# Designed miniproteins, single chains, part 5

Each design is a single chain, and the fold is of that chain. pLDDT is the mean over its residues in the fold that is shown.

## One batch from the design tools (miniprotein)

Design m151
Fold by ESMFold2-Fast:
Structure m151 (fold): chain A 56 residues (1-56)
Amino acid sequence: MARELALKVAERLYELGHDKETILSAVRAVLRHYGVSEEEADEIIKEVEKLFEEKK
């Protein structure tokens, strides 16, 4: 649930032209707001980073 939301938010921000640092910061803030643990948040952030590598 939270993982899918984070990935969708990252994709939308990327399409809007935001830089990687801004997107990762926004995703982390969203995960914190939804009460995701730091361990789970780190795993989701790694998935977002891989998404950007694939889009390059």
Scores: mean pLDDT 77

Design m152
Fold by ESMFold2-Fast:
Structure m152 (fold): chain A 70 residues (1-70)
Amino acid sequence: SERLEKLIEEKQKVIDEIKKAVKEGAPQEELDALLKKYRELEEEINKLPASEEELVELFRKFAEEVKKEA
């Protein structure tokens, strides 16, 4: 699902933003806003029907993108 893939990409971007904010000592309000956005993306992902194979493939792609940032 294109929508599911897009939500996983947005979730990864929010994780990257959280990592950057933590490193830069961002104020708690900014961190709380990013965590709220992350939770909203989790809820949207949970609402989408997806096959187990589709989810496994998308999370493998997500893991590769996270490794690029590490």
Scores: mean pLDDT 73

Design m154
Fold by ESMFold2-Fast:
Structure m154 (fold): chain A 76 residues (1-76)
Amino acid sequence: STSTFNKLMTEVNRYVDEGSRHLSDGDLDGASDSFRRAADVYDQMADVPGIDPDTSARLRQQSDDLRGAADALRDR
């Protein structure tokens, strides 16, 4: 539903903002955790009933990109 999608969009933005804050503070582990949580929310958005398949695929790509970024932060 649009309501569910909007709720998840708010959640992903919050986690991305938290990750950016942690990066600014030099907290790489905190940033990694926040970006992984954002990736989980993108996966939830991709699974929202009635979502367009192309949109779902793009959201899953965003999830993969954030997980990659999170992993890179922990490999320092």
Scores: mean pLDDT 86

Design m155
Fold by ESMFold2-Fast:
Structure m155 (fold): chain A 67 residues (1-67)
Amino acid sequence: MRAEEERRRREKRGQERIDFAQQQNLSAVKTKKELYDKLSKEEADEKSREISREQLKAVIDYIEKLE
């Protein structure tokens, strides 16, 4: 019975962590998709594109850390 109780505690903790992550991702997913679209449409100038890409990647990385 002890092993069964420990397994139930781990499963419950894992499930709560997944549910929490899903709720945090819900608001981030929309912004993340908009950033990806902006990144793919950037092309006019190589210098401005590189700067924009670095800025967009930094914001995407920040959002991914919230997941």
Scores: mean pLDDT 59

Design m156
Fold by ESMFold2-Fast:
Structure m156 (fold): chain A 82 residues (1-82)
Amino acid sequence: DWGMLSDEEWLAALRELLDAANAASGVKAAVLATAAALLAMEIRNFGSEEAVREAAELLREAAATSPDPETSAFLARLAELL
């Protein structure tokens, strides 16, 4: 399924998950951030170099705007692993 998505489809899904995580709190925020991490790993494995770079930037922006320090640190570290 994910292997059949275009770069733009993966990036759109990542944006939606990161926006939802930043709008949520507690366990819901953690679950959504984890889903975003799994999708970012799929982009790293199957996306173009440009898509990986854009995914890393989306993760950094989400980390910078996250109200939760733990989620912020998690997303920032994930961006560095892409």
Scores: mean pLDDT 81

Design m157
Fold by ESMFold2-Fast:
Structure m157 (fold): chain A 115 residues (1-115)
Amino acid sequence: MTVDERIERFRAEAPKLTPEEVLQRGVELVKEFADEPADVRIHLVAQLVRILVELGYEPEFIKRFILEVVKTLKEAGVPDEEIDDVVNAALTVLRHYGVLTKEEVEELREEIKKI
């Protein structure tokens, strides 16, 4: 199954799930594609974050999702430079939708450094 087919399946199923189930399902998708090329991981995480914004999830939930994604990619052995690219793609989506303030972005970057 392609990454785009899995993203569309997540989009269709996510409105029917609890917030904790959405978090778990999204993190499991990132783990499944952790060994794929960097552009695939960047595209996947950016699209998952966009779906969470469109579903109306609060900034704190989306920050938690990004932290779990970073932890999952580190545990899978993805290089820090490639994880930074994934984080930057996610933050670009959040900036586009006005979800996080500049201060909240800085706070999230500091939390990521602790992982």
Scores: mean pLDDT 86

Design m158
Fold by ESMFold2-Fast:
Structure m158 (fold): chain A 64 residues (1-64)
Amino acid sequence: MKSKLASDIAALYVEAVGLEMEGRTELAEKIRELVDKAMQALDDGNYEEAEKLIEEGRKLVEEA
């Protein structure tokens, strides 16, 4: 599960880079903030919190 969460976080970071390249800078910054928080939660062993933050980021990408 930890490996999957790390992979999902990496995927969100890639999405944020794509959005920034499209000029969606504010949205990209919000997603990067969620990525940083999710990485911290994963490092702390808070898998539920990391998963929640990943879901929030994915929703932002889908609503873009």
Scores: mean pLDDT 81

Design m159
Fold by ESMFold2-Fast:
Structure m159 (fold): chain A 68 residues (1-68)
Amino acid sequence: SVEELEAEIERLSKEAERPGASVEEVVAQLERIIELLRKLAELDPSRREELEKRIATIQAVVDALRAG
């Protein structure tokens, strides 16, 4: 459900911000969040624009982490 996807996204976001996580762990968590956000955009087109912007922001963070 949409609510379950939102709850999982929030959980992963908090975990990605947890002190002591490796870069590889953070990247994996952020990539999972992107997958879930894409599923939400498919299920709720009314939030598509906002979700696509959030995906782009997270993707930029992933790209920066991989490049650094």
Scores: mean pLDDT 82

Design m160
Fold by ESMFold2-Fast:
Structure m160 (fold): chain A 61 residues (1-61)
Amino acid sequence: MGLERAEELIREAERLAEEGRYEEAIELLREAIDAAGDDPRAVARAIGRLLRVLGLQLDAE
């Protein structure tokens, strides 16, 4: 259950980041980490995406 929801949130966050909506993408990735909490692979994936989006936000400023 948590893995599927985390994957959906990650996909939506990736789309928001592509649109330059980094704050909203970061918020969804935090929700994905919470949803994935019992699955270490899903947590690692969500954290990796969060770090990538944070890097893009800093480079855009």
Scores: mean pLDDT 77

Design m161
Fold by ESMFold2-Fast:
Structure m161 (fold): chain A 64 residues (1-64)
Amino acid sequence: MELTPEQLEVAREVAAALARETGGDASLETIARRVAEALGISRETARRMLTEAMESGRLQVEPL
């Protein structure tokens, strides 16, 4: 149910790429969609896992 270290790496890369593309204005919804596609999981699963990782401090997505 938690992101593996490998999945966290992918999520960090996706978040960093979106931050560069949008100047830090990417929503969690947009990040979750890109992560879901990259990992081959559902968008709902990606959103839940990203929220959990951000709340636990395992993932930082810019100063949001």
Scores: mean pLDDT 72

Design m162
Fold by ESMFold2-Fast:
Structure m162 (fold): chain A 83 residues (1-83)
Amino acid sequence: ADELLKKGNQALREGNYEEAVKYYEEAIKKDPNNATAWRNLAVAYEKLGDYEKAIEAYEKALSINPNDLDVKRRLEELKEKLK
């Protein structure tokens, strides 16, 4: 799980957003309560312009870690942007 998260983070840094999504999805498959993997999956979806999937992933991250103020703020801003 941690290794897949690191590979996803590397792909995200390199601008390989589709590969980042694949690594984060595999990390989530192994640990569905990994808030960091859900958060980073949402960031990758935002970079791909898939805002609806980004919202879903941020909501899942926030459900696992409700005190993540950065995720809460990004989710609120993204929902406003899509209105």
Scores: mean pLDDT 85

Design m163
Fold by ESMFold2-Fast:
Structure m163 (fold): chain A 74 residues (1-74)
Amino acid sequence: MESLKEKKTEEGKRRVAEVVEANKSDITAALKAMTKELIRLREELRKEGFSQDEISEVIREVAAHGFALLAELE
């Protein structure tokens, strides 16, 4: 059984991967799009009643995934 936190983390990773891929020819645009998605995800988690600790865990994991993808575009 997948927890809501784990499900949101995987959803966030997919969304970040999509925006990085869409902007892979422009690293600056990719970073900006990724940052915007992280902000949106954080707001969604707050509205859904996740604790600050859970939000921090999800955002850190999703951000790490996004930065790993950006590093591959160097």
Scores: mean pLDDT 82

Design m164
Fold by ESMFold2-Fast:
Structure m164 (fold): chain A 93 residues (1-93)
Amino acid sequence: MEEKKKLEEEGEKLVKEARELLDEYTRRAEEAAREGNVEEALRIGKELLKKMDELVKKAEELGNKKTASKVAAIGSGGVLSTIGAAVEAELRR
């Protein structure tokens, strides 16, 4: 039962990658929304969702349920944030 350390180490790497994707895609979506390009902001949000699903699948394949849940939570927040920014920009016109 000393395999926990290795699973946690691989899990931390996946969480870091998820956070880097969230930061990059959220920034790009907010910039597109500020330029009035609501469609581009939504496309960026959809691409983020797809990449987050891939990371969740990798965490599940490793058998690390906690990491899969953390990555899914990060992805859900990011997608909601990108969509919210696009909707808010449209409503302010």
Scores: mean pLDDT 75

Design m165
Fold by ESMFold2-Fast:
Structure m165 (fold): chain A 114 residues (1-114)
Amino acid sequence: GVKVVQSPKKLTLKEGETAVLTSTAEAGTVTSLAWIKEGDDGSVTGLITNISTRGSGARDRFSGSGSGSTYTLTISNLKKEDSGIYYDLAGGPSTEDLSRGGLGMGEGTELTVE
């Protein structure tokens, strides 16, 4: 299975700034990675799939990148609505990791936009 660690655990920024959230794979091989957001109201939004593909609900302000063991979500021109907890979901090769219970999920980064 894939094991990922998110950094930072908490991040406070102002409107108009850029947030950079990192995911590091400590174990396993990452072949796919998604970013999701849990809002303060409990809503869940898919932001990025396949490392860098924006979901239909994501604005152009959101971008994903990365390779090997390090993956990044960048959120430019922050809005107060961007506050919430951001999680990564990392998958390995499609023939092994999903059949064995698994996606690696990070512990989350709590973003507060002031």
Scores: mean pLDDT 78

Design m166
Fold by ESMFold2-Fast:
Structure m166 (fold): chain A 118 residues (1-118)
Amino acid sequence: AITLTESGGGTVAEGGSLTLSAKISGPLEVVFAVGWYRQKEGEEKEFVASLDLLTGEKQYAPRFEGRATISYDEANKTLYLKLENLKKEDTATYYAYAVPLLPLVPTAYGAGTKVTVV
């Protein structure tokens, strides 16, 4: 099974930046894409960013273009999300995910990391 171990959450001042990380374990040769969702209290999950591991193509939700950077460190098997110019409305739990190459295999999610903007 694929497992994601998240870190880098915490409290940050408005206008600040924060980098989230997720170490990915398991058979990575069957993972084709990785990314991040967030969920605010009382709201549905919202897509943040994705990275296609086969092509290197990155995708960002419109509200995160210019404010978020997704990257993957192959040597350390670690997915990153750098968040910049944070606003109080960015307070949420952020979830890393990994999408298996086979479409019938479920997407793996991290346990979530809390980001609080004060």
Scores: mean pLDDT 84

Design m167
Fold by ESMFold2-Fast:
Formats: structure tokens, sequence, C-alpha cells
Structure m167 (fold): chain A 56 residues (1-56)
């Protein structure tokens, strides 16, 4: 999975930048991929960004 490879090879700062530039669909896919990997902190970051997008 491309998202799992991205999460494995990126720093926390790069992940945060990617999340800010991601679509809602990409954020959902990324949160799912992080959760499937057991990377709960990254999954929560993606969910937090989704919540921010919904609030504008």
Amino acid sequence: SAFKDLLRNSTPEQIDEYLRNSTVQQLQDLAKAAAEMGDIPTALRAISELLKRERE
C-alpha cells in the first residue's frame, strides 16, 4: 500500500505536511492505513486533520 510505505519512510514533520495537503479521501485512507499498521499516533493525527477540515 502506498500510504503504508509513505508512513514508514517519512518523518513526523513530513507526515504532518502531507496531512495538511491531503484531500478528505486521502486523509481517510491514511488514517485507515496507519490504524492497520498499529501506528495509533499517526492515525489520530489524520483523524484530527479530518475534524479540522469539517469545521473549516
Scores: mean pLDDT 78

Design m168
Fold by ESMFold2-Fast:
Structure m168 (fold): chain A 91 residues (1-91)
Amino acid sequence: SEMEEQERRLLLAQFRLLAAAGAVLVAERMKDKELAKETLRAAIELAEETIEELERLIEETTDEELKRELERLRRRAEEVRRRAEELLERV
């Protein structure tokens, strides 16, 4: 069903966001600067993909509670991207 597909897409977006956030935490503690840069670039890419998918889900949904949850997740993905970009400038 369309609802089951939306739930699957939301779950995958949440997993991508967790992966991006985890990559930032790991990269911040890496001693290898080149590996840290590659890890942060991967985190930025995952966060951007997550933002794009969440924006599509927001446009597709008519459920106001789900829309608020998606907007909250989008802001978190934007914060992860921002943090990764800030760290990338310092490495």
Scores: mean pLDDT 88

Design m169
Fold by ESMFold2-Fast:
Structure m169 (fold): chain A 95 residues (1-95)
Amino acid sequence: MLSEEELWNEVAKALAVMQLTIYARYLEKLGTPEAKEAAEGLRQAADIIANSDDVVKGAETAIKLLREMAEKYPELKDVIEDAIRGVEKVLEAAK
């Protein structure tokens, strides 16, 4: 059996990746070049979390990337901020 801490890390990573993937698919459906670039960034953020040994550290790196994207694409800021909030809520629930 995994330790409780190891189990929470794996569950949190899976949930955060799922949330970011859902938002990336939503942005891809908008069909704009900006939305496509933002979707790619969300997928990169998901990969950072998935490949991190520590979900908190991975999420912090991913959130930094997403905040930079929100500044670059102000019309998508609300969607990107919702994605960040989703990741933050997963970390809170997994603790």
Scores: mean pLDDT 83

Design m170
Fold by ESMFold2-Fast:
Structure m170 (fold): chain A 79 residues (1-79)
Amino acid sequence: SLDVLYAGSQAVYDFSQEKGVTESAQKAQQAADLARNGAPVSDVKKLLQQGVSIASKNLSDEEIYELMERMQQAITEAR
C-alpha cells in the first residue's frame, strides 16, 4: 500500500539525512511526497529503490543493515 511505501521512504530519508547521504535523502523525500499524494505505486517504488541504491553505495555494510532494520520496523508499524 502507499502507507507502507510512505513509511519505508521516510525511514530511508531520516537515515540518509543522519548519515549525510544527501542524494539518497532527496530521492526518499520525493518517494514519500508521491506516496502521500496518492501517486502510482510503481512511481513511488522506483524513487524508493533509487534512494536505497544510492544509500547502499555510500554506507558501510553495518550501516546498510541498520537501514534495513529501520525500514523493516517502519513498514511493520504501517501495516
Scores: mean pLDDT 87

Design m171
Fold by ESMFold2-Fast:
Structure m171 (fold): chain A 93 residues (1-93)
Amino acid sequence: MEELLKEAEEEIEKGREALKQGDYKSALRYAERTIELARRLAELGKREEAIRLIREAREILMEALKLAEDKKDILRAIGGILRAIGELLDLEA
């Protein structure tokens, strides 16, 4: 569990650095990886940690969206991830 949390935090930092470089594709990849790790943490009973990681990944995705508005495949990927975040956070329960 601690190793998964540390890995997710490293992915978040890499995503933020990618955004600073204008590399929205790498930022999306790091955000997606963070969400996958957060899902695994939630399955292990670490729901609060998972929610925090999902919120941080969402911020990266929202910033990447500003850089990628003209890319249909990227916009679709962001939409799918944001929906998954909503489901995990029970935003529409």
Scores: mean pLDDT 74

Design m172
Fold by ESMFold2-Fast:
Structure m172 (fold): chain A 97 residues (1-97)
Amino acid sequence: MLEEVRRALEEAGADEETINNVLLLLKQAEEARATLPPEEAIFELEILRSLIVATLSIAALEAERRGDEERARKLREVQDEIAAWIDAQIAELRAAA
């Protein structure tokens, strides 16, 4: 999963700093789900989701400002996929509680 996300972000043209930041946040999301009680894990995942969405939205806006509409589109696609994955994790935690 993390390797697949790295590849998707590289293909989208994200810089190394953006890639590393998103991967760190995703690693924190996996760790929160594995170690925290369900209610605390859900709260942490909602925060991490917001941070990842903000990071990739900023990167997409910067790409658009530079005239790179294709990069912006691909970055938003990766953003939506990551957000959907986190939403699925939250739904599983709610069902398990």
Scores: mean pLDDT 86

Design m173
Fold by ESMFold2-Fast:
Structure m173 (fold): chain A 60 residues (1-60)
Amino acid sequence: MKKIAKVKEDYEATSPEELSLKKGDIVEVLEIREDGWAKVKSLKTGKEGWVPLSKLEIIE
């Protein structure tokens, strides 16, 4: 089942594997790690990357 999340706070990528996101963006959650990181796909840009799970509100 696809997980959809809303970005709660702006996030600026600090490395190439991370994804910069803006508050209010909608993302698909692809993977959640036990250390609190999530791999997401931006529905706006189609780009994938890692972000802190704390920046996301899972809505579906």
Scores: mean pLDDT 81

Design m174
Fold by ESMFold2-Fast:
Structure m174 (fold): chain A 119 residues (1-119)
Amino acid sequence: MVVVTESGGGTVAEGGSLTLSSKTSAPAEKIIGVSWLREPPGGGGRSIASISGDGKKVGYAKEVEGRATISIDKAANTAYLNLSNLKKEDTATYYSIASVLENGVVRFVPGQGTQVTVV
């Protein structure tokens, strides 16, 4: 069974920065990509950043463009989301979702969620 282990998060001052990490237990060649979903306390979660497993394709939602950087360490099977110039609207639970190829089928494996509070 594939496991996603998340770290980073906590309370950070407005204007500060923070890095979230997501480690996937699947072999690197089976990782199609990693994305981060941001779910604010009122609901309405949306994808804010994505990266392909080879690191060559990257996407960002408009509300985080210029403030977010997503990267992947293929050897460590770990993706990183750096968020800078944090706003109170960035207060949310952040879920990483790994897209993994198993037996010819793409499976989406979410992490447990990481809390970020901007004060």
Scores: mean pLDDT 86

Design m175
Fold by ESMFold2-Fast:
Structure m175 (fold): chain A 97 residues (1-97)
Amino acid sequence: SERERALLELEELAALGRMALTTSNQLDLLERVEEIAREIAERTGGDLDAALAAGIAGALGNEELARQTLEAAAALSEASLRAAEEALRAGRELRAE
């Protein structure tokens, strides 16, 4: 189904984002983004991987990862799109620090 494909894509995008932060030795930033993503996912009822991938995209300034995550989140659910949008904004705020 479209939802099953979106869920798998979000898992893959979150894994890619996590790998980017770990390979660049930004473990403290990853921990902060993971904490923010969990809070947003719990509050919105959205997908955790959608929030995590979007938060990492914002923190890295990775516009392509952001675009792909928002598209996949929208395909999964309205709550997941909201979670991704909020996490992307929070990630961009972290990058501005």
Scores: mean pLDDT 89

Design m177
Fold by ESMFold2-Fast:
Structure m177 (fold): chain A 56 residues (1-56)
Amino acid sequence: ATRREVADLAGVSERAVYLTARGSPEVSDETRDAVLAAARELGLSEEQFLALARER
C-alpha cells in the first residue's frame, strides 16, 4: 500500500501519513489514530507502515 491509499482511507493528507509513520509530534492524536486504523484495515505490518516514511 502507498501513503496515498492510507491517506484516502483515513481521510487525511499524505503528509499526515508520512509524519505519523515517522513518529512526528506535529501530528494530533486524532490524526494519528485515524492513520493507524487505516493502515491496519489495509493489512500493513508495523515495518511496512514505517516504510511509508521512506517511500520514493
Scores: mean pLDDT 77

Design m178
Fold by ESMFold2-Fast:
Structure m178 (fold): chain A 62 residues (1-62)
Amino acid sequence: SEIKELKEKLKKLEKELKDLEEEIARLEANNAPQEEIDLARSLKKEKEKEIEELKKKIEELE
């Protein structure tokens, strides 16, 4: 089922988002260069967009 495959992908993306949030927290705690923090935040924003698009696609297929 396409819907089942998309829901599994969504679950994976949500886990990746949590891992990225933890990475950002570690970078900030360790006073990493601002460029590294900004890059991680940009990746988080892209991941959030992917999740929203995937959720919309799942809703359209139901």
Scores: mean pLDDT 85

Design m179
Fold by ESMFold2-Fast:
Structure m179 (fold): chain A 55 residues (1-55)
Amino acid sequence: DLAKKAAEEMKAGAEQAIENLFELSSPEDKKKAEEIAEKIRKEAEERIKKIEEEL
């Protein structure tokens, strides 16, 4: 299923971006990093839903 593969790749990309964000962030920026990570997750979820609806 093309939609499922696209969703899996998009999820993996978002998770990697979040990991990179936390690796680069200082302990003082951890709260900001968590807020950015949550935004990345929400955006990925919305895009995945659109892909599943379109395909």
Scores: mean pLDDT 77

Design m180
Fold by ESMFold2-Fast:
Formats: structure tokens, C-alpha cells, sequence
Structure m180 (fold): chain A 73 residues (1-73)
């Protein structure tokens, strides 16, 4: 299992989900935004568990952004 290749995919996916959540909030779609934030948390958690320190740091930044966005919901 190539955990390091998977880690990059997971954190990229998490960052994309955050951007989609921000767009959904600007459009007033709270349900869609919440779904993207859940996806971002799951993907960020997988990146943290990968053992890649770079992916883990990026995942921590994603989780901080998710928390900031949730304060607006």
C-alpha cells in the first residue's frame, strides 16, 4: 500500500472540499457546505494517519479552516 502517494491525494482532496464549502456558503447552501466540511475532515484525518509529516501539517491547516468556517454556520 503506497501510503505516501495516498496522503497527497487525501490532503489535496481535503483542501478542495474546503474551497467547495466556502463557495457553497457564499451561495447560501448551508447543507452542501456542511457536507463538504465533513468530507474535508475525513480526508484530512486520513492524510494525518498516512505517516507523511508534510501531509499531516497540511491536514492540520485544513482542520483549522474547517473550524473557522463552522463558526459561521
Amino acid sequence: MDLFADAQGYVDGAEGAVKNAEKALKEGNINLATSYLVAARILASMARESGDPEAAKRADEVLKKVDEIEKKI
Scores: mean pLDDT 81

Design m181
Fold by ESMFold2-Fast:
Structure m181 (fold): chain A 79 residues (1-79)
Amino acid sequence: SDASLANIRALGESKDPSAVVALQYGLTSPDVRVQVEAARALGRIGDPRAVPALRRVAEDPSAPEEVREAAREALRRIE
């Protein structure tokens, strides 16, 4: 939903490490836009705890390319 998307973006902008768990659930959302924004938000926070979840998404051939690319960009920001 648009509300979920806005909440995900706000968590990334806050750079709050406590948001990492909620954003990792966003990576498994059925909404591709939520998955992309969750990956971007995790990249902005830069918490290395997100690395395993982001690698799983980046390497998942069943995930849309835009989601995989967002996860790869997030990994580049953290690593």
Scores: mean pLDDT 81

Design m182
Fold by ESMFold2-Fast:
Structure m182 (fold): chain A 60 residues (1-60)
Amino acid sequence: SAQAERLLAEGERALAAGDYSAAAEYAMKAGVLATIDGDEALLARAVALSREARAKGGTG
């Protein structure tokens, strides 16, 4: 959905800015919407973004 794509884009911006906590939150929200929509490609992107954010210390 357009909303899931927007959330993923916000997460990518947060990751680039070093806000790993925000990036993880946006990735999770995008992943939930992608799951509802059945968009496996977007879900995979959201999962990858979430893992990257957590790996870089976004979880505290």
Scores: mean pLDDT 82

Design m184
Fold by ESMFold2-Fast:
Structure m184 (fold): chain A 57 residues (1-57)
Amino acid sequence: MRQEANKLALEGKFREAAELFSKTGTAGDLFNAAVLLRRLGELEKAKELAKKSEELE
């Protein structure tokens, strides 16, 4: 999953990449999803995922 998410991000498909990162369930990947959502302007979802990644730490 991480490899596919990274590929999507490199292709500029930030939304699809964020979705794949959010599905991994790891703290680091959830944080990466939050960063991508912030770039897309989805600040509410980004905050949610960032908080979730912190809980999983």
Scores: mean pLDDT 77

Design m186
Fold by ESMFold2-Fast:
Structure m186 (fold): chain A 107 residues (1-107)
Amino acid sequence: SMEERIEELLERAREALEVALETDDPEVLKRAVEELERVALELEEIYRTATDERVKEKAREALREVAELLLEAALKLMKVTDDKELILYAIGAALRAIGILFELDLE
Protein backbone atom coordinates (compact mmCIF):
# COMPACT_ATOMS: atom_id res chain seq x y z
CA SER A 1 0.00 0.00 0.00
CA MET A 2 1.07 3.63 -0.41
CA GLU A 3 0.86 4.09 3.38
CA GLU A 4 3.38 1.22 3.80
CA ARG A 5 5.65 2.85 1.17
CA ILE A 6 5.56 6.15 3.10
CA GLU A 7 6.45 4.31 6.35
CA GLU A 8 9.35 2.52 4.59
CA LEU A 9 10.65 5.86 3.26
CA LEU A 10 10.46 7.42 6.74
CA GLU A 11 12.34 4.45 8.24
CA ARG A 12 15.08 4.85 5.59
CA ALA A 13 15.32 8.59 6.36
CA ARG A 14 15.52 8.05 10.14
CA GLU A 15 18.15 5.29 9.79
CA ALA A 16 20.30 7.39 7.40
CA LEU A 17 20.40 10.29 9.85
CA GLU A 18 20.94 8.07 12.95
CA VAL A 19 24.03 6.48 11.36
CA ALA A 20 25.27 9.92 10.22
CA LEU A 21 24.81 11.51 13.67
CA GLU A 22 27.02 8.77 15.23
CA THR A 23 29.95 9.87 13.02
CA ASP A 24 32.19 12.91 12.62
CA ASP A 25 32.68 11.97 8.93
CA PRO A 26 31.38 14.74 6.60
CA GLU A 27 31.14 12.23 3.70
CA VAL A 28 28.73 10.00 5.69
CA LEU A 29 26.67 13.10 6.57
CA LYS A 30 26.70 14.20 2.89
CA ARG A 31 25.35 10.76 1.85
CA ALA A 32 22.64 11.05 4.54
CA VAL A 33 21.59 14.48 3.18
CA GLU A 34 21.47 13.05 -0.37
CA GLU A 35 19.31 10.11 0.83
CA LEU A 36 16.98 12.45 2.78
CA GLU A 37 16.60 14.65 -0.34
CA ARG A 38 15.72 11.56 -2.44
CA VAL A 39 13.11 10.56 0.18
CA ALA A 40 11.62 14.10 0.15
CA LEU A 41 11.24 14.01 -3.65
CA GLU A 42 9.59 10.56 -3.53
CA LEU A 43 7.17 11.77 -0.82
CA GLU A 44 6.28 14.78 -3.03
CA GLU A 45 5.57 12.38 -5.93
CA ILE A 46 3.36 10.21 -3.67
CA TYR A 47 1.42 13.31 -2.55
CA ARG A 48 0.92 14.58 -6.12
CA THR A 49 -0.18 11.20 -7.57
CA ALA A 50 -2.32 9.94 -4.64
CA THR A 51 -6.12 10.21 -4.86
CA ASP A 52 -6.64 9.16 -1.21
CA GLU A 53 -6.66 12.13 1.20
CA ARG A 54 -5.25 9.97 4.03
CA VAL A 55 -2.26 9.03 1.85
CA LYS A 56 -1.74 12.72 0.91
CA GLU A 57 -1.81 13.74 4.60
CA LYS A 58 0.65 10.98 5.59
CA ALA A 59 3.03 11.98 2.77
CA ARG A 60 2.82 15.66 3.84
CA GLU A 61 3.52 14.78 7.51
CA ALA A 62 6.40 12.51 6.43
CA LEU A 63 7.86 15.30 4.26
CA ARG A 64 7.71 17.65 7.30
CA GLU A 65 9.69 15.11 9.37
CA VAL A 66 12.24 14.72 6.53
CA ALA A 67 12.68 18.53 6.39
CA GLU A 68 13.39 18.49 10.16
CA LEU A 69 15.90 15.64 9.71
CA LEU A 70 17.64 17.62 6.93
CA LEU A 71 17.99 20.62 9.27
CA GLU A 72 19.46 18.32 11.96
CA ALA A 73 22.00 16.95 9.43
CA ALA A 74 22.98 20.51 8.42
CA LEU A 75 23.52 21.46 12.09
CA LYS A 76 25.72 18.38 12.60
CA LEU A 77 27.76 19.26 9.47
CA MET A 78 28.46 22.72 10.93
CA LYS A 79 30.07 20.99 13.96
CA VAL A 80 32.23 18.45 12.02
CA THR A 81 33.42 20.40 8.96
CA ASP A 82 34.50 23.85 7.78
CA ASP A 83 33.28 23.01 4.23
CA LYS A 84 30.88 25.92 3.72
CA GLU A 85 29.75 24.58 0.31
CA LEU A 86 28.70 21.25 1.89
CA ILE A 87 26.94 23.04 4.79
CA LEU A 88 25.08 25.33 2.35
CA TYR A 89 24.12 22.30 0.23
CA ALA A 90 22.53 20.64 3.29
CA ILE A 91 20.74 23.88 4.33
CA GLY A 92 19.56 24.26 0.72
CA ALA A 93 18.16 20.71 0.73
CA ALA A 94 16.20 21.46 3.93
CA LEU A 95 14.86 24.73 2.48
CA ARG A 96 13.80 22.92 -0.73
CA ALA A 97 11.83 20.37 1.33
CA ILE A 98 10.17 23.23 3.28
CA GLY A 99 9.37 24.95 -0.04
CA ILE A 100 7.65 21.80 -1.30
CA LEU A 101 5.56 21.65 1.92
CA PHE A 102 4.43 25.28 1.39
CA GLU A 103 3.53 24.56 -2.25
CA LEU A 104 1.47 21.50 -1.24
CA ASP A 105 -0.42 23.60 1.34
CA LEU A 106 -1.41 26.03 -1.48
CA GLU A 107 -3.05 23.24 -3.55
Scores: mean pLDDT 86

